# Ledger of designs, part 59: designed miniproteins, single chains, continued (4)

Each design is a single chain, and the fold is of that chain. pLDDT is the mean over its residues in the fold that is shown.

## One batch from the design tools (miniprotein)

Design m14033
Fold by ESMFold2-Fast:
Structure m14033 (fold): chain A 82 residues (1-82)
Amino acid sequence: SAMEEEYKRVKEEVERLMEEFKRAAEEGDIQTAEELIKRIEDLLLGAMLRASAAGDEALKQEIVEYAREVAKEIREIEEKAK
């Protein structure tokens, strides 16, 4: 569906931003890292709100689970950067 294709593009963009976040964290660029986290959160929130507005509860749940995985990876990267 068009919603599933849009979500696939959101995941691809989040993965790109995660790579940039990892580099910023490794370089100690806290301001860039925080800005990238906000962009990732905004993308995932937007996708979740669109799925919710469309009544696609299954897709909304998939997005929530993916957001939890992304949040876990962010924490692991931050811990490694210490």
Scores: mean pLDDT 87

Design m14034
Fold by ESMFold2-Fast:
Structure m14034 (fold): chain A 87 residues (1-87)
Amino acid sequence: SSKEEEQRKIAREVAERIRFASLGLDLEDYERAKNIKTQEELEELKKKLDEAAREVIERLGLKPAGIESVEREREELIEELEEILKK
């Protein structure tokens, strides 16, 4: 069903925006990520993800389990961005 496919697409976009916000990134970063065209754009987003993750960990005083969760989400997102660029 086209409506079910559309709802699944919207849910995925919402989930991705939540991931970005949880890592301290904004909606502009999310829009850039969806439209990555160059290796340079990917490297800029990787650097921003690294800085944002570090800032969240430090500001919230996360314990080891929380730090591991943030690092994993960051790594998974970076892998997804690399796949987008490869297409």
Scores: mean pLDDT 73

Design m14035
Fold by ESMFold2-Fast:
Structure m14035 (fold): chain A 73 residues (1-73)
Amino acid sequence: MPLSENQQRLLVEAQLGVIEMLAHVYQKYDPESVQSRLDAAEERAMRNMDELGISESLKERFRERVRELKRRL
């Protein structure tokens, strides 16, 4: 049975918050590797969301917001 839309939205927002915090940490401690580290974190998040049955539209929105974050680094 799929998660409710509100539950899926909250999980995506929580995962985005984690990615944003990781971006700040990596920029400070390992700026040369920040892109590759964020790519790895994004892929792990996508696998977790797929296992939880998050909708394709919400997963695509997550990827778009992570791409925007990486462009601002």
Scores: mean pLDDT 82

Design m14036
Fold by ESMFold2-Fast:
Structure m14036 (fold): chain A 82 residues (1-82)
Amino acid sequence: SSDDVRNAAKLLSKLSDEELAKLRELVRAGRIDEALALAREALKKQGFSDEEIEKAINGLRYAYEKAGETGLLALLDEAARL
């Protein structure tokens, strides 16, 4: 849902600008599974619970299903602005 995307952006906002930039590079390269794996690892290092991590990953997957690469990049840009 749109709420899942917003919640994912909020959680990902806790990642560094460098981590968000690496995610964008993988998304632009079409390496979506690698981008999701990197997001999961980065959130785990930030101390988020497995439940919070799955919510963030579900938001990323939803953005990709609805708008592809553009949807993922828009979510990551929102996270960087928060």
Scores: mean pLDDT 85

Design m14037
Fold by ESMFold2-Fast:
Parts: sequence; C-alpha cells; structure tokens
Structure m14037 (fold): chain A 82 residues (1-82)
Amino acid sequence: GPPPVVELKVKPGSDQTAEDLIEYAEFLKKMAEELGVDEAVRYADKAIQAAKEGKLPEAQRYIDEATRLLGRAVDERRAAAA
C-alpha cells in the first residue's frame, strides 16, 4: 500500500535508546525504499548497524542524512506534481 503520511520532524536525540534509533531508522528505510531513494536506504542501514553496536551519536548522524535525503525527494516529487 502507499506509505503512511508521517512527520519527519521528530528525530531521536542523544538521550534515546538504541531500540528507538533502530525503530526510527527502519521506518526511514521503508520510506526510502518506497520512494526509490537508494542513498537514503544505505544511510538508514548504517544507522541500524551503528545503533546495534551502541554507537548512538554515529547512528544519529546517519538518521540525519537519511532524513535530509528523504525530505529532498519528497519536496522534489511535490514540485514535479505542481
């Protein structure tokens, strides 16, 4: 089915658990796959692995990059539809 309408505004901070970061990164990966943004899928995978390794600041940086790429892709698709 179509991806759910979600706000990409809330990012896990440095005080979040590894589980929170993994869940958010898995969510970003699903969105990236649905939108065909291969680079964002790659960053989301890196975020999941970093979080599993306890590298929370590194996972946060990868989440930030995946979110940036997804936001750009969404904006470009909206502009193309206008």
Scores: mean pLDDT 74

Design m14038
Fold by ESMFold2-Fast:
Structure m14038 (fold): chain A 84 residues (1-84)
Amino acid sequence: SENEKLQEQLRLIARALLERAEGLSEEARELLTRVAEGKGEGDDFFEGLRLVGLETTEKVLEEIREELDPEFIEELLKLLKTLE
């Protein structure tokens, strides 16, 4: 159940980034598409976010905040800031 919820959150975020983020590189789009289609996992997801960048990721996460677990989003943003 926890793994299912995590995978659902990753897919939601990947789809939102593909739909809402502007100027995505081909590499970022490829990684996020794999995650959105359920073919990618955490490593693909985080590399995709790294390529998108913190500012763009935060903007999209705020736009879809109502569809996501608030605690997961807070932890994800903290992680991304650590990687920057």
Scores: mean pLDDT 78

Design m14039
Fold by ESMFold2-Fast:
Structure m14039 (fold): chain A 69 residues (1-69)
Amino acid sequence: SSKELLRKSVDTTIEFADQAIAARDESRLQTLLVTLEQQRKIALKLNDESTAKRLEETIARLRAALAAL
């Protein structure tokens, strides 16, 4: 149940991250980075390696988008 709830939350956060990247919204990108980093820590504690990897990939994309602003 905890893993299922995290995965649903992560799906939503990644969707918001993709929207913020497309919009070039610096403020939203910065806020979402904090959220994604917290979700990554939770995924690692739950031993959900696949979710942690998806979060790491999304964080890298978000950091690249911020660097391009």
Scores: mean pLDDT 88

Design m14040
Fold by ESMFold2-Fast:
Structure m14040 (fold): chain A 77 residues (1-77)
Amino acid sequence: MREALIASAERLEDEEVRERVLAAIEAGNLEEARFLLISGIFYERGEKGAERLKESNPAVAETLATLAKGAKANIDA
């Protein structure tokens, strides 16, 4: 469990989110670590997806951008 969370956190591109996930794991807050990890993944993938699709499929890009914004709000809360 912890090893899988650490490996997944290390794949996050946002250093601050990655460090927060690792700190939560170290503190034994596995629920917080999972929440931050999932939110970080959704934020990063949503932003990249929105950028990639903004010209070919604007409606999907807008949906992905909205989801990424929600994930960012969860991280900042």
Scores: mean pLDDT 79

Design m14041
Fold by ESMFold2-Fast:
Structure m14041 (fold): chain A 76 residues (1-76)
Amino acid sequence: SPPQVLTVEKVVDSEEEAKKLVEEVVEELRRQGWTILEETEPEKKIVNGKESIVSTIVAQKDGQVLLLTVIAYLKE
C-alpha cells in the first residue's frame, strides 16, 4: 500500500505552543499504536508567506507507513 500522507495545521500564539502541538501529535500517534521511525526537530520556516514551525514525522503500524507534517503558523 502507498504511504498515508497527513498534514496537521494550526495557528499558534508562540513557538512554545508549536512545540506542544508536535508533542501532542506524537503522543496521539503512540496512543493509537504507531511506532515513530523518524521525527525532525521543529524548525522555523516560511509556509504560504507565514512564519511557521514545521516538523515531519514518519510512523509505521502493521505494514502501513504514515508521513505526517505538522505546520504551526505563528500569529503576528
Scores: mean pLDDT 87

Design m14042
Fold by ESMFold2-Fast:
Structure m14042 (fold): chain A 96 residues (1-96)
Amino acid sequence: MTPEEEERLRAFEEELVREGVFSPIDVLRAMIERGLLSEKGKEALRKAIEDLEKGYKVVVTTESTEEQLAKFFAEAKKRKVKAKVYEVELAPLPPP
């Protein structure tokens, strides 16, 4: 994750906290509605919400390494939990 992406996510999280949005599903829905994500990112996040509602253990990230994915799926298999990982794309920053 770039420092700029981390700062955008942090600012967004602080805004949601100020507005009283604390539910994980409501936070994810707000990410779709408030233009934080690209259209591809919105589609991925909608699928993530659907699987979360179906009882899957869902991880949403802007970037994942092969090592992190292997470790996550190995742990999920050990715990007998259905797991899915979604990579979401942030909307491009306007040019300076």
Scores: mean pLDDT 67

Design m14043
Fold by ESMFold2-Fast:
Structure m14043 (fold): chain A 67 residues (1-67)
Amino acid sequence: TSAAETARRLLEAAGVPAEARDALLAAGISGDAKATSEAGRRALEATPQADPLLVDLAGAGALSAGP
């Protein structure tokens, strides 16, 4: 829960739109590393100015909050 909240806040700070943010969090929480990587790529495509490291950290945080 705390890791998922941190990931959500990190993506919001990076300027990732709610739709892309929710998709990345859902994929990460599901524990699917491939889906999380794909959602991260889509988030960066939607937000080209976002820091890739912040998106990677958010993805890792969401994965750590998984089942």
Scores: mean pLDDT 77

Design m14044
Fold by ESMFold2-Fast:
Structure m14044 (fold): chain A 70 residues (1-70)
Amino acid sequence: PPLLGFTKAFSDEQIEIVIKTLKEKGASETDILIYEAFLRRVSAALKAAGLPEVTDEEAKKIGEDIARGL
């Protein structure tokens, strides 16, 4: 089952795509720090579980969806 909707791992580069998208959409510094830490922790667990990696386009879409929910 998805943990908070995430079923795919993020590389460090894909986390940077999400964070850049959040910054571009005007997310607060606090939200950016929380989501960066969260994505790094979740991605380590998902990668250890053998789940597939997101694409760069999926990472950007996820960043946009997170920003829209803020």
Scores: mean pLDDT 77

Design m14045
Fold by ESMFold2-Fast:
Structure m14045 (fold): chain A 78 residues (1-78)
Amino acid sequence: SAAETARRSAIVVARNVAGLPLDKARELADKVAQSLEEGGIDAARETFEKGLLEAGVSPELAKRMADAVATVARQEAA
């Protein structure tokens, strides 16, 4: 599903790009998946961007990473 794909992609990005520990990456990814199911892809993107910003990721990188996860979710939804 698009939600599961977004969740997995968010975990990978949060851990490997943002350097979040697994538990924090999983918590953020669960919020992203919930946001996708409740408000669609744009809501999921905003949730991930805000979570990355709260974790200390730069605004430019947070936007790029959130956009990348949204793109992957859109591809799975098609």
Scores: mean pLDDT 82

Design m14046
Fold by ESMFold2-Fast:
Structure m14046 (fold): chain A 65 residues (1-65)
Amino acid sequence: SAAEEKEKAEKELEKAEKAIEEYSDNPVVLRAAVHELEELKEKYKEFPEIVERAEKLIKKARELL
């Protein structure tokens, strides 16, 4: 269902956010997080809230790079 897909996306976003926060000085982890978030954004493009959250995390990770 759409609700199950959204929940899965939310968990992926939480994992990426935690990785960016814990590894803010690690460019390898930050680049991997950006890549995963770009893929998440494309996969869940029908959920604007997920896309917006992914874009905010991508921006945050890129600012740390």
Scores: mean pLDDT 84

Design m14047
Fold by ESMFold2-Fast:
Structure m14047 (fold): chain A 139 residues (1-139)
Amino acid sequence: GAMERARAEAEADRQIDAIEAGVDKLENTIKNSSDVEERIKAAKEFNEAFKEHIRRLAEALSRMDVETGKRAIDRVEEAVIRGLEAASRDPYIAKELSKAATEAFDEAAKIVPPELQKYVNDAKERVKKKTEELIEKAK
């Protein structure tokens, strides 16, 4: 019913807000820290949290309408690309972020409704392509 959809949308918003806040924290650490170990640690912490947030988001998407679900996936893709752009001068961090995002999207595709599976896979491919472009420009 309408209340179940509203709860699913609120849960999705919480997971997306957490992902966006995680990207902001990671971007700030990459920009402000000259310590490579601190930057690697920040990326690892983000990657671990990101997988759990995406799993919970995918479960919420299963209870939402398809169009609202597509907008949620678009917001996640935008946040991930922003994180990759922040990491663009650090190819190791960029590759690890892309790998974590790819693995999280693969697991999400197993959970989301069939109507969203292609949309999640298309977002995954755009993230991979953006990572390759950023790494090539950093050489």
Scores: mean pLDDT 88

Design m14048
Fold by ESMFold2-Fast:
Structure m14048 (fold): chain A 86 residues (1-86)
Amino acid sequence: TEHLRQALELLEKAIEAAKKGDIEEALRHAREASQHLLEAQSEVPPELYLAAMNAIGAAIEALKKGDIEAAIKHLQEAKRVLEQAL
């Protein structure tokens, strides 16, 4: 679906921004990804939806703390989980 695809693309952009140390940009993309995932909720198995939302939430909290390494791991987890829904 378009929203699921956009969520995945935004997660990739968040990972790239985090790798460049651009925390503000990474936060923006991660939050946008969660909004698109919410719009795709009915199209993702509940277990994968909850796992991906939890991972995005953990990534946002890590970014707020400046823990870039943890943020990247959580964003990659969210992406991996959502790719299973394709």
Scores: mean pLDDT 88

Design m14049
Fold by ESMFold2-Fast:
Structure m14049 (fold): chain A 85 residues (1-85)
Amino acid sequence: MKEYEELVEEYRKRLPELQAEWERAVRERDLETLKAIVEEVAELQLKVAELLYKNGLISEEEYERAKKEAPKIVAETIAALEAAL
């Protein structure tokens, strides 16, 4: 699981940066940056799901569900941000 450990390390480094960018973008109503952050977080979550599947920690059904749900969650989150800002 070296690839998973490397991905977790990337999360630890990137999450504080994303948090700071999110707080700025909310304050400035920078919808384009908020959308980019939502998409980046979703992509990172999907990479985790792929590594878990490849290492036999989740089923193919769970991984396929994650792939199908991710674009829908992103679209719904972006629509909510557009309505709120």
Scores: mean pLDDT 79

Design m14050
Fold by ESMFold2-Fast:
Structure m14050 (fold): chain A 80 residues (1-80)
Amino acid sequence: MDLLQQQQAQRDLDSGIQQVTSNLTSLQTQITSSQNSINSGTDSMNSQQQINSLQGRYDIYSGTLQKLQQQRDQRSLQLS
């Protein structure tokens, strides 16, 4: 029973990692778009605030990804 629970938890972690990775890719695209707006001579203050907001979300998701990867590794090594 515990083995099946560990396998399901590992699959849930893998799914979470994939989802967070997809979100990071999306945020990176949005940051690049906002940066291009600055480079094209648009009002840099509004674009900079948008980049700061997106970067904050990116940092949160990046931290979540690292935590999920650590949990996956810990579960594989310690909870077996």
Scores: mean pLDDT 75

Design m14051
Fold by ESMFold2-Fast:
Structure m14051 (fold): chain A 66 residues (1-66)
Amino acid sequence: SKEELLAQGKKVLDLEGPPAAGQAGGGSGFFHKFLEENNLNPLPLEEILKMTREQRLAYLEEKIAE
């Protein structure tokens, strides 16, 4: 379900570790890989890595809502 995808995506964001508060970037690409594996048609990895955690969460919610 969409709710399960959102919950799993949040867990993946947790696995990437905390970025510095309010900072963009970092992570091992787990989130981008999750988006690709769930056919959410993400932006390239480099663009996802520029996002803060808050931006990645909002992006996840938008992609699931599509």
Scores: mean pLDDT 71

Design m14052
Fold by ESMFold2-Fast:
Structure m14052 (fold): chain A 68 residues (1-68)
Amino acid sequence: KDKEESEELAKAIKEVMEKYKLSQSQLADAIGVSKSSISKVLKGASISSLSKKSQKRLFTLKKTYKEL
């Protein structure tokens, strides 16, 4: 369960970066986290590196693109 959630979070970060053509720093600014937090999630670190608020913001960006 925790592994699936971590993989989905990393996938969401990659998709949002690709669709909006954002760097890790730009995405971090957009969802209100540090670049280090984005880098840690992409490297397979614990999902606790992102707060629930930041995760919600990330999925809002993904949802906005997918509904277009």
Scores: mean pLDDT 71

Design m14053
Fold by ESMFold2-Fast:
Formats: C-alpha cells, sequence, structure tokens
Structure m14053 (fold): chain A 60 residues (1-60)
C-alpha cells in the first residue's frame, strides 16, 4: 500500500516535469528545459502528496 502510493507520487512528478520541459521547449515559459523539468517534478511531487493525503482522509 505505502509502496504503491510512492510509485504514484513519482509518476505524477515525472509527468509534471515532462509537461514543464515541453512547455519550456515550446517557448511557453522563459525557463530553460532542464530547470523547468526539475521545478515541475518538485511541484508535481508536492501536489501529488497533498492530493493523496486529502483523498485518504475523505475515505474515512
Amino acid sequence: KKKEIEELIERYARSAGLAAENAARSGDTPLDPDTARQLGEQKGREAAEYEIKVKEEEKK
């Protein structure tokens, strides 16, 4: 259960990072692709952790 949640968080982080990198490569943001990917991954991980906690509390 805990390992599955960790995998889900990492998937969200990776997707957010790729989306941010693609936006940077398309010129939608002034950030370079590498920086955008790292920031996207960090923010995606934080957002996924928050959403998972909220969902677990609502299922009680």
Scores: mean pLDDT 75

Design m14054
Fold by ESMFold2-Fast:
Structure m14054 (fold): chain A 66 residues (1-66)
Amino acid sequence: GKKLAEALLEIADEVGDKSLKEIAREALEKNLDEGEIYKLIKKKFGSSMVADAALAEARKRIAEKE
């Protein structure tokens, strides 16, 4: 959801990853769910490990803010 996309945008800005930032912006604009975001990251980076790690970090950040 929106919170997950916002957390991913924060992560992308911190690491300076333009590809992840573009995915996070699209997720915010289209209100993509976690599964849709996962597929975009996996397609862009060619790795399910990168998608799993990015979503785990985003979820951790959301939990720490709530």
Scores: mean pLDDT 81

Design m14055
Fold by ESMFold2-Fast:
Structure m14055 (fold): chain A 72 residues (1-72)
Amino acid sequence: GPWQPLTIETAKPLVGKRVEIRKGDEPPLQAIVGKVTEEGVELALLDADGNPVGVLFIPKEKLDEYEIRPAA
C-alpha cells in the first residue's frame, strides 16, 4: 500500500496493527502501533523475524519526520 504521513489521525486506525515505519531515506522498520495520544505515537518495534525488540515513542512534534503504511 502507499506510504502516508505519520500523524495522530493516520495512526489511530492502525492501533494494534502491524505497520512499516520510515524516516526520510532510512530503511523501513516493522512495528505494531501501540498507544496513540495527543502527545505522540508508541510503536512496538519488530525484528526481521517478527520478534519484539523494543519500544519507540515518537513525540507529536516529530511525527512529520515519519511515514507509515500497513504491513503486507
Scores: mean pLDDT 87

Design m14056
Fold by ESMFold2-Fast:
Structure m14056 (fold): chain A 92 residues (1-92)
Amino acid sequence: RPPSEAEKRAEALHKELLELAPNNKVLGEALTKALQEISKYSDSEEEIIEAYTELLEVALEALKEGKSEEEIVKLIEKKAKEIIEELKKKKE
């Protein structure tokens, strides 16, 4: 069991996203902004990697279902807010 299993999963999902939506700047920007917001509420690299993996899974599933770019962005933003609320609860 490699210590970077979560990292490898995130990288594999990211590569799949780039293959399915190459040069999709709107989706890439939404994921980047979501992860940046999450990183303000976590000082754990593991939690940030897990959050990124969840965001990628949501985006990939929606893409495979043929959802619109606008719908995918909203799903990413919704998931990011859910992750942030869980991180806030962990501190208190």
Scores: mean pLDDT 79

Design m14057
Fold by ESMFold2-Fast:
Structure m14057 (fold): chain A 98 residues (1-98)
Amino acid sequence: MRRLLTLEIALSLTLTGLSFLLKEKDPELAEEVDELNRKFVKGELSVEEALERLEEIREKVEENKSKFSEQEYKEIETLLEAAERLLEEIKALEEELE
């Protein structure tokens, strides 16, 4: 199995889910997540650049916390944490392949 491809697919699905949760309450932030997903899939972002953009998105989520219900915010934080872990695993695996 191509573990790297599996992690990249998992990341794309995680970011898609995050965008879906954000879209109704914060459509501009959802678009930033979609752009991160699109650019990463196209190879236009390094894993380090993707991690930086994910951190910026997390900060904006925290600033806009009052827009979300407690349950929505918990789900958003869970997906942000999952996306960060997937990016860190992709980085580690890319370093092992070189």
Scores: mean pLDDT 83

Design m14058
Fold by ESMFold2-Fast:
Structure m14058 (fold): chain A 64 residues (1-64)
Amino acid sequence: MKKEKVRKILNDELQKAAKEMEKLTTPEQRRQVLQEARDNAIDKAAEELGISKEEAEKIYQEVL
C-alpha cells in the first residue's frame, strides 16, 4: 500500500520536473530541477504517510 502511494507521488513530481526541464538549456539547471522534484516527492510522502523522511527515501529507492 505505502509503495503504491509513494510511486504515484514520485511519478507526479518527475512529470512536472520533465516539463520544467524542457524549458532549460544547461545540464546544471536540469539536475537542480530533478533533485528538487525528488526532495519534494520524499517530503510529500513523509507528510501523507506520517513517516520520517528517511523512511520515505528508503521506499523511493525500492520503487525506482
Scores: mean pLDDT 76

Design m14059
Fold by ESMFold2-Fast:
Structure m14059 (fold): chain A 70 residues (1-70)
Amino acid sequence: MKEEIEKMLQEALKYAGEIISYGDRETANTMAAKAGRAFIDAMEDPSKLEEAKKAYNEVKQRAEEARARR
């Protein structure tokens, strides 16, 4: 559980960093905040793990879209 969330956190920060590097800081901050909240919720309540995975996948998808546009 914790190890899985930690991996998602590290990857989400990496993706948010990519979005920021492309000049989309507002989107990166909004998505990072949403994912961070979901990760905290999942750490306190394991039933929230699916919500954390969803938030992680949203950040990843947005980074991939931003990468394709550059």
Scores: mean pLDDT 78

Design m14060
Fold by ESMFold2-Fast:
Structure m14060 (fold): chain A 82 residues (1-82)
Amino acid sequence: SVEADMLGVAALILIVAAAVSTDPEERKQALEGARGTLERAIDLGTKEQADDYLKMVRTAAKDNPELAEELEKIRDELEKRR
């Protein structure tokens, strides 16, 4: 689904916003937004698209150690939704 991929891109933008934010509340809001957006992307997408979104979150956690705990939590919840 193109809609699922668009949501995946939107979630990546939110993760980047969280990574560059210096405000803890702004970071939290961006990560919660990314979580909800990715849940919808998985619900609308194929298994292959879900695998790509999970890989994206894993890569983001690897590249942003300060967000790794929250991103790994999101990834675990998304894996349960597959």
Scores: mean pLDDT 85

Design m14061
Fold by ESMFold2-Fast:
Structure m14061 (fold): chain A 57 residues (1-57)
Amino acid sequence: KRYLAPALADEAPPVPREAVIQAFKNALDAGVMTKEEAIEGLQRVLGLSREEAEKAL
């Protein structure tokens, strides 16, 4: 079709997975967020499954 340009197609944060995982680990270690919130955050940001997010933490 291609009559209108997509507005939101390429908006992905240019952050490596390792840095994102480390940020959530630091937040957990500091007690800033709960384990469930960190798992949900990893699923949203990196598209991980629940099991993968649990293993990453």
Scores: mean pLDDT 71

Design m14062
Fold by ESMFold2-Fast:
Structure m14062 (fold): chain A 97 residues (1-97)
Amino acid sequence: SLDELIEEAIAMSLEEIKSLFSEEEIEKLKEEFKSFDVDGDGTLDEVEFLRLIKYLEYKYNVEISEEQKELLLEKLSVNGKIDFEGFLKAVLPFIKL
């Protein structure tokens, strides 16, 4: 189930993902993204992203395997960085279970 949700989220377009959230939810997610963006460059590096994943595991009481973390990093990163679109794809399986 979680593996299927992760693969589905990775395959979604930004427009499709945004259609699954309200404007208020998107704004709250932008605030969360900024809280993990310690460098303030508008992207998450690998360390910041893994901190986000650990936060989601704690918040939703779920375990994400090392293989799933690697898949998310490989599929969502651009030049070793994850932008807001990638962040939305990463959180989608936990918010919209």
Scores: mean pLDDT 78

Design m14063
Fold by ESMFold2-Fast:
Structure m14063 (fold): chain A 58 residues (1-58)
Amino acid sequence: AMNVNIAAQYAIAEVCGRFPQLNQAQRVARAVQLARDLGFTEEEHLNKVANAVRQACS
């Protein structure tokens, strides 16, 4: 099983690095969907990934 911290780092790489043209709302939505695809269903985990992407994609 993937650690949520590793999932957050993966989401940052996927969303900030590969889709720089997306706005913040689009990046967060994609990051949350990515976390769900990785098996995270708890709101706490989804919010952690979303916040990591908000902070990293400046």
Scores: mean pLDDT 78

Design m14064
Fold by ESMFold2-Fast:
Structure m14064 (fold): chain A 72 residues (1-72)
Amino acid sequence: MAEELVREAEAATAEVLARELSPEELARGVEQAEGQIELVRKLAEAGKISEEEAERAIEALERLRAVLEELR
C-alpha cells in the first residue's frame, strides 16, 4: 500500500510538471494530497503500515503538495 502511494504521488508530480493545470485543479490537488497524508498517518498509528512505509509515503505526498502550491 505505502509503495503504491509513493509511486502514485511521484507519477502525479511528474504529470503536474508536464501539464498546465488550472488554479482550481491545483487547489484540488493540494486538498487530495493533504487528505492522503492524514490517511497515511492514521494507518501508521493503527499499525496497518510500518513507520518507515508511512514516512516514505508522506514524504512523496509532501513533495507533490509543495509542487502544487508553488504552481499556484
Scores: mean pLDDT 78

Design m14065
Fold by ESMFold2-Fast:
Structure m14065 (fold): chain A 90 residues (1-90)
Amino acid sequence: MEEQEEKELEELIKKADEMIRAGDTSPENAKIYFEATIRENERILAEKLGEDFAKKVADELRKQVFPLVDAGKIDEARKILTDTINKALS
């Protein structure tokens, strides 16, 4: 199961990179980008600060970011994600 989960995360990251290069800001494609970024940062935070803390940060990010993405506020969503991760790593 671990290999399948790792491959799924890798695919989401690749899709996020392609979306950024394409300049596509549609809510559906933006959600793929933000989900991939949240999952990757949750993994990093879990290794540095513990799984429980990482999950809490990821859950709060999804709660705050996805409504902004649905509203087309992509820049605000990106700022919240970046600010939250930077504070968590501080």
Scores: mean pLDDT 73

Design m14066
Fold by ESMFold2-Fast:
Structure m14066 (fold): chain A 61 residues (1-61)
Amino acid sequence: SQATIDRLADQFIDRMKKQGKSISRDDAISYVQMAKGMGMPDDRVVDVAIQIFDIDQKYAP
């Protein structure tokens, strides 16, 4: 549901802030949706979204 996506995106943003990193809400939603689309349960979504984000940062220009 959209409410679940919004909550998980907020958790993702909070964890990034604790690491001294910033991310837009639109990007956070996209990474959360990717993790959910992979069939990840809600308790794993944020951890997987962070992994995807870290990979994208490594390969992005």
Scores: mean pLDDT 79

Design m14067
Fold by ESMFold2-Fast:
Structure m14067 (fold): chain A 100 residues (1-100)
Amino acid sequence: SLEELLEKAETLSTEEAIELLEKAVSPRDKELAERFEKIVENSKTLEEAQRKIMLEMKDAADNIIATGVLLAHKKREKGEENEARLLVLRGMIQAQILRG
């Protein structure tokens, strides 16, 4: 199950967890995460990015992905790219679980 996949990922290194989760993400959620990442990149402030992302969100699952993307941005500011990528991937899998 996707829940078992997330539990397994928590026992792995960041790099191994990324490889495991990348194979399970849906194309829809990947596309949505990429759109949110572009909003963050093209916004002057995080507050502007958050407002624009809120307009794109349709449900609670989309909000999980948005949260992952915003937290990932903070990790990237610290040079923690693998941790950032893992946060987005975990968010996408959690969104799939919530949707059923």
Scores: mean pLDDT 87

Design m14068
Fold by ESMFold2-Fast:
Structure m14068 (fold): chain A 86 residues (1-86)
Amino acid sequence: KVLTKEERDEIFKKAAELFAKEAKEMIEAGKLSPEEQKRVEEVIKEFEKYKKEGKLMSGELKERLLEEFARIVAMNPDSEAAKVLQ
């Protein structure tokens, strides 16, 4: 019926991994400004740290991930990640 908090966090982690992959590809292709690249890299780094430590993501990190998701989706609206987030 309703997803648990743990199930929702797992789905969010999978979505964040798709975002991280697409963001890294955009960085490698030089499509982000240096300022945007640093911001995206910081968010990805924090997310990867949470994965390694096995702790729950903070609301602040989740909010930052959603903001960066929206930015990446706006740049690549036809991507699979964009379709999943809609």
Scores: mean pLDDT 69

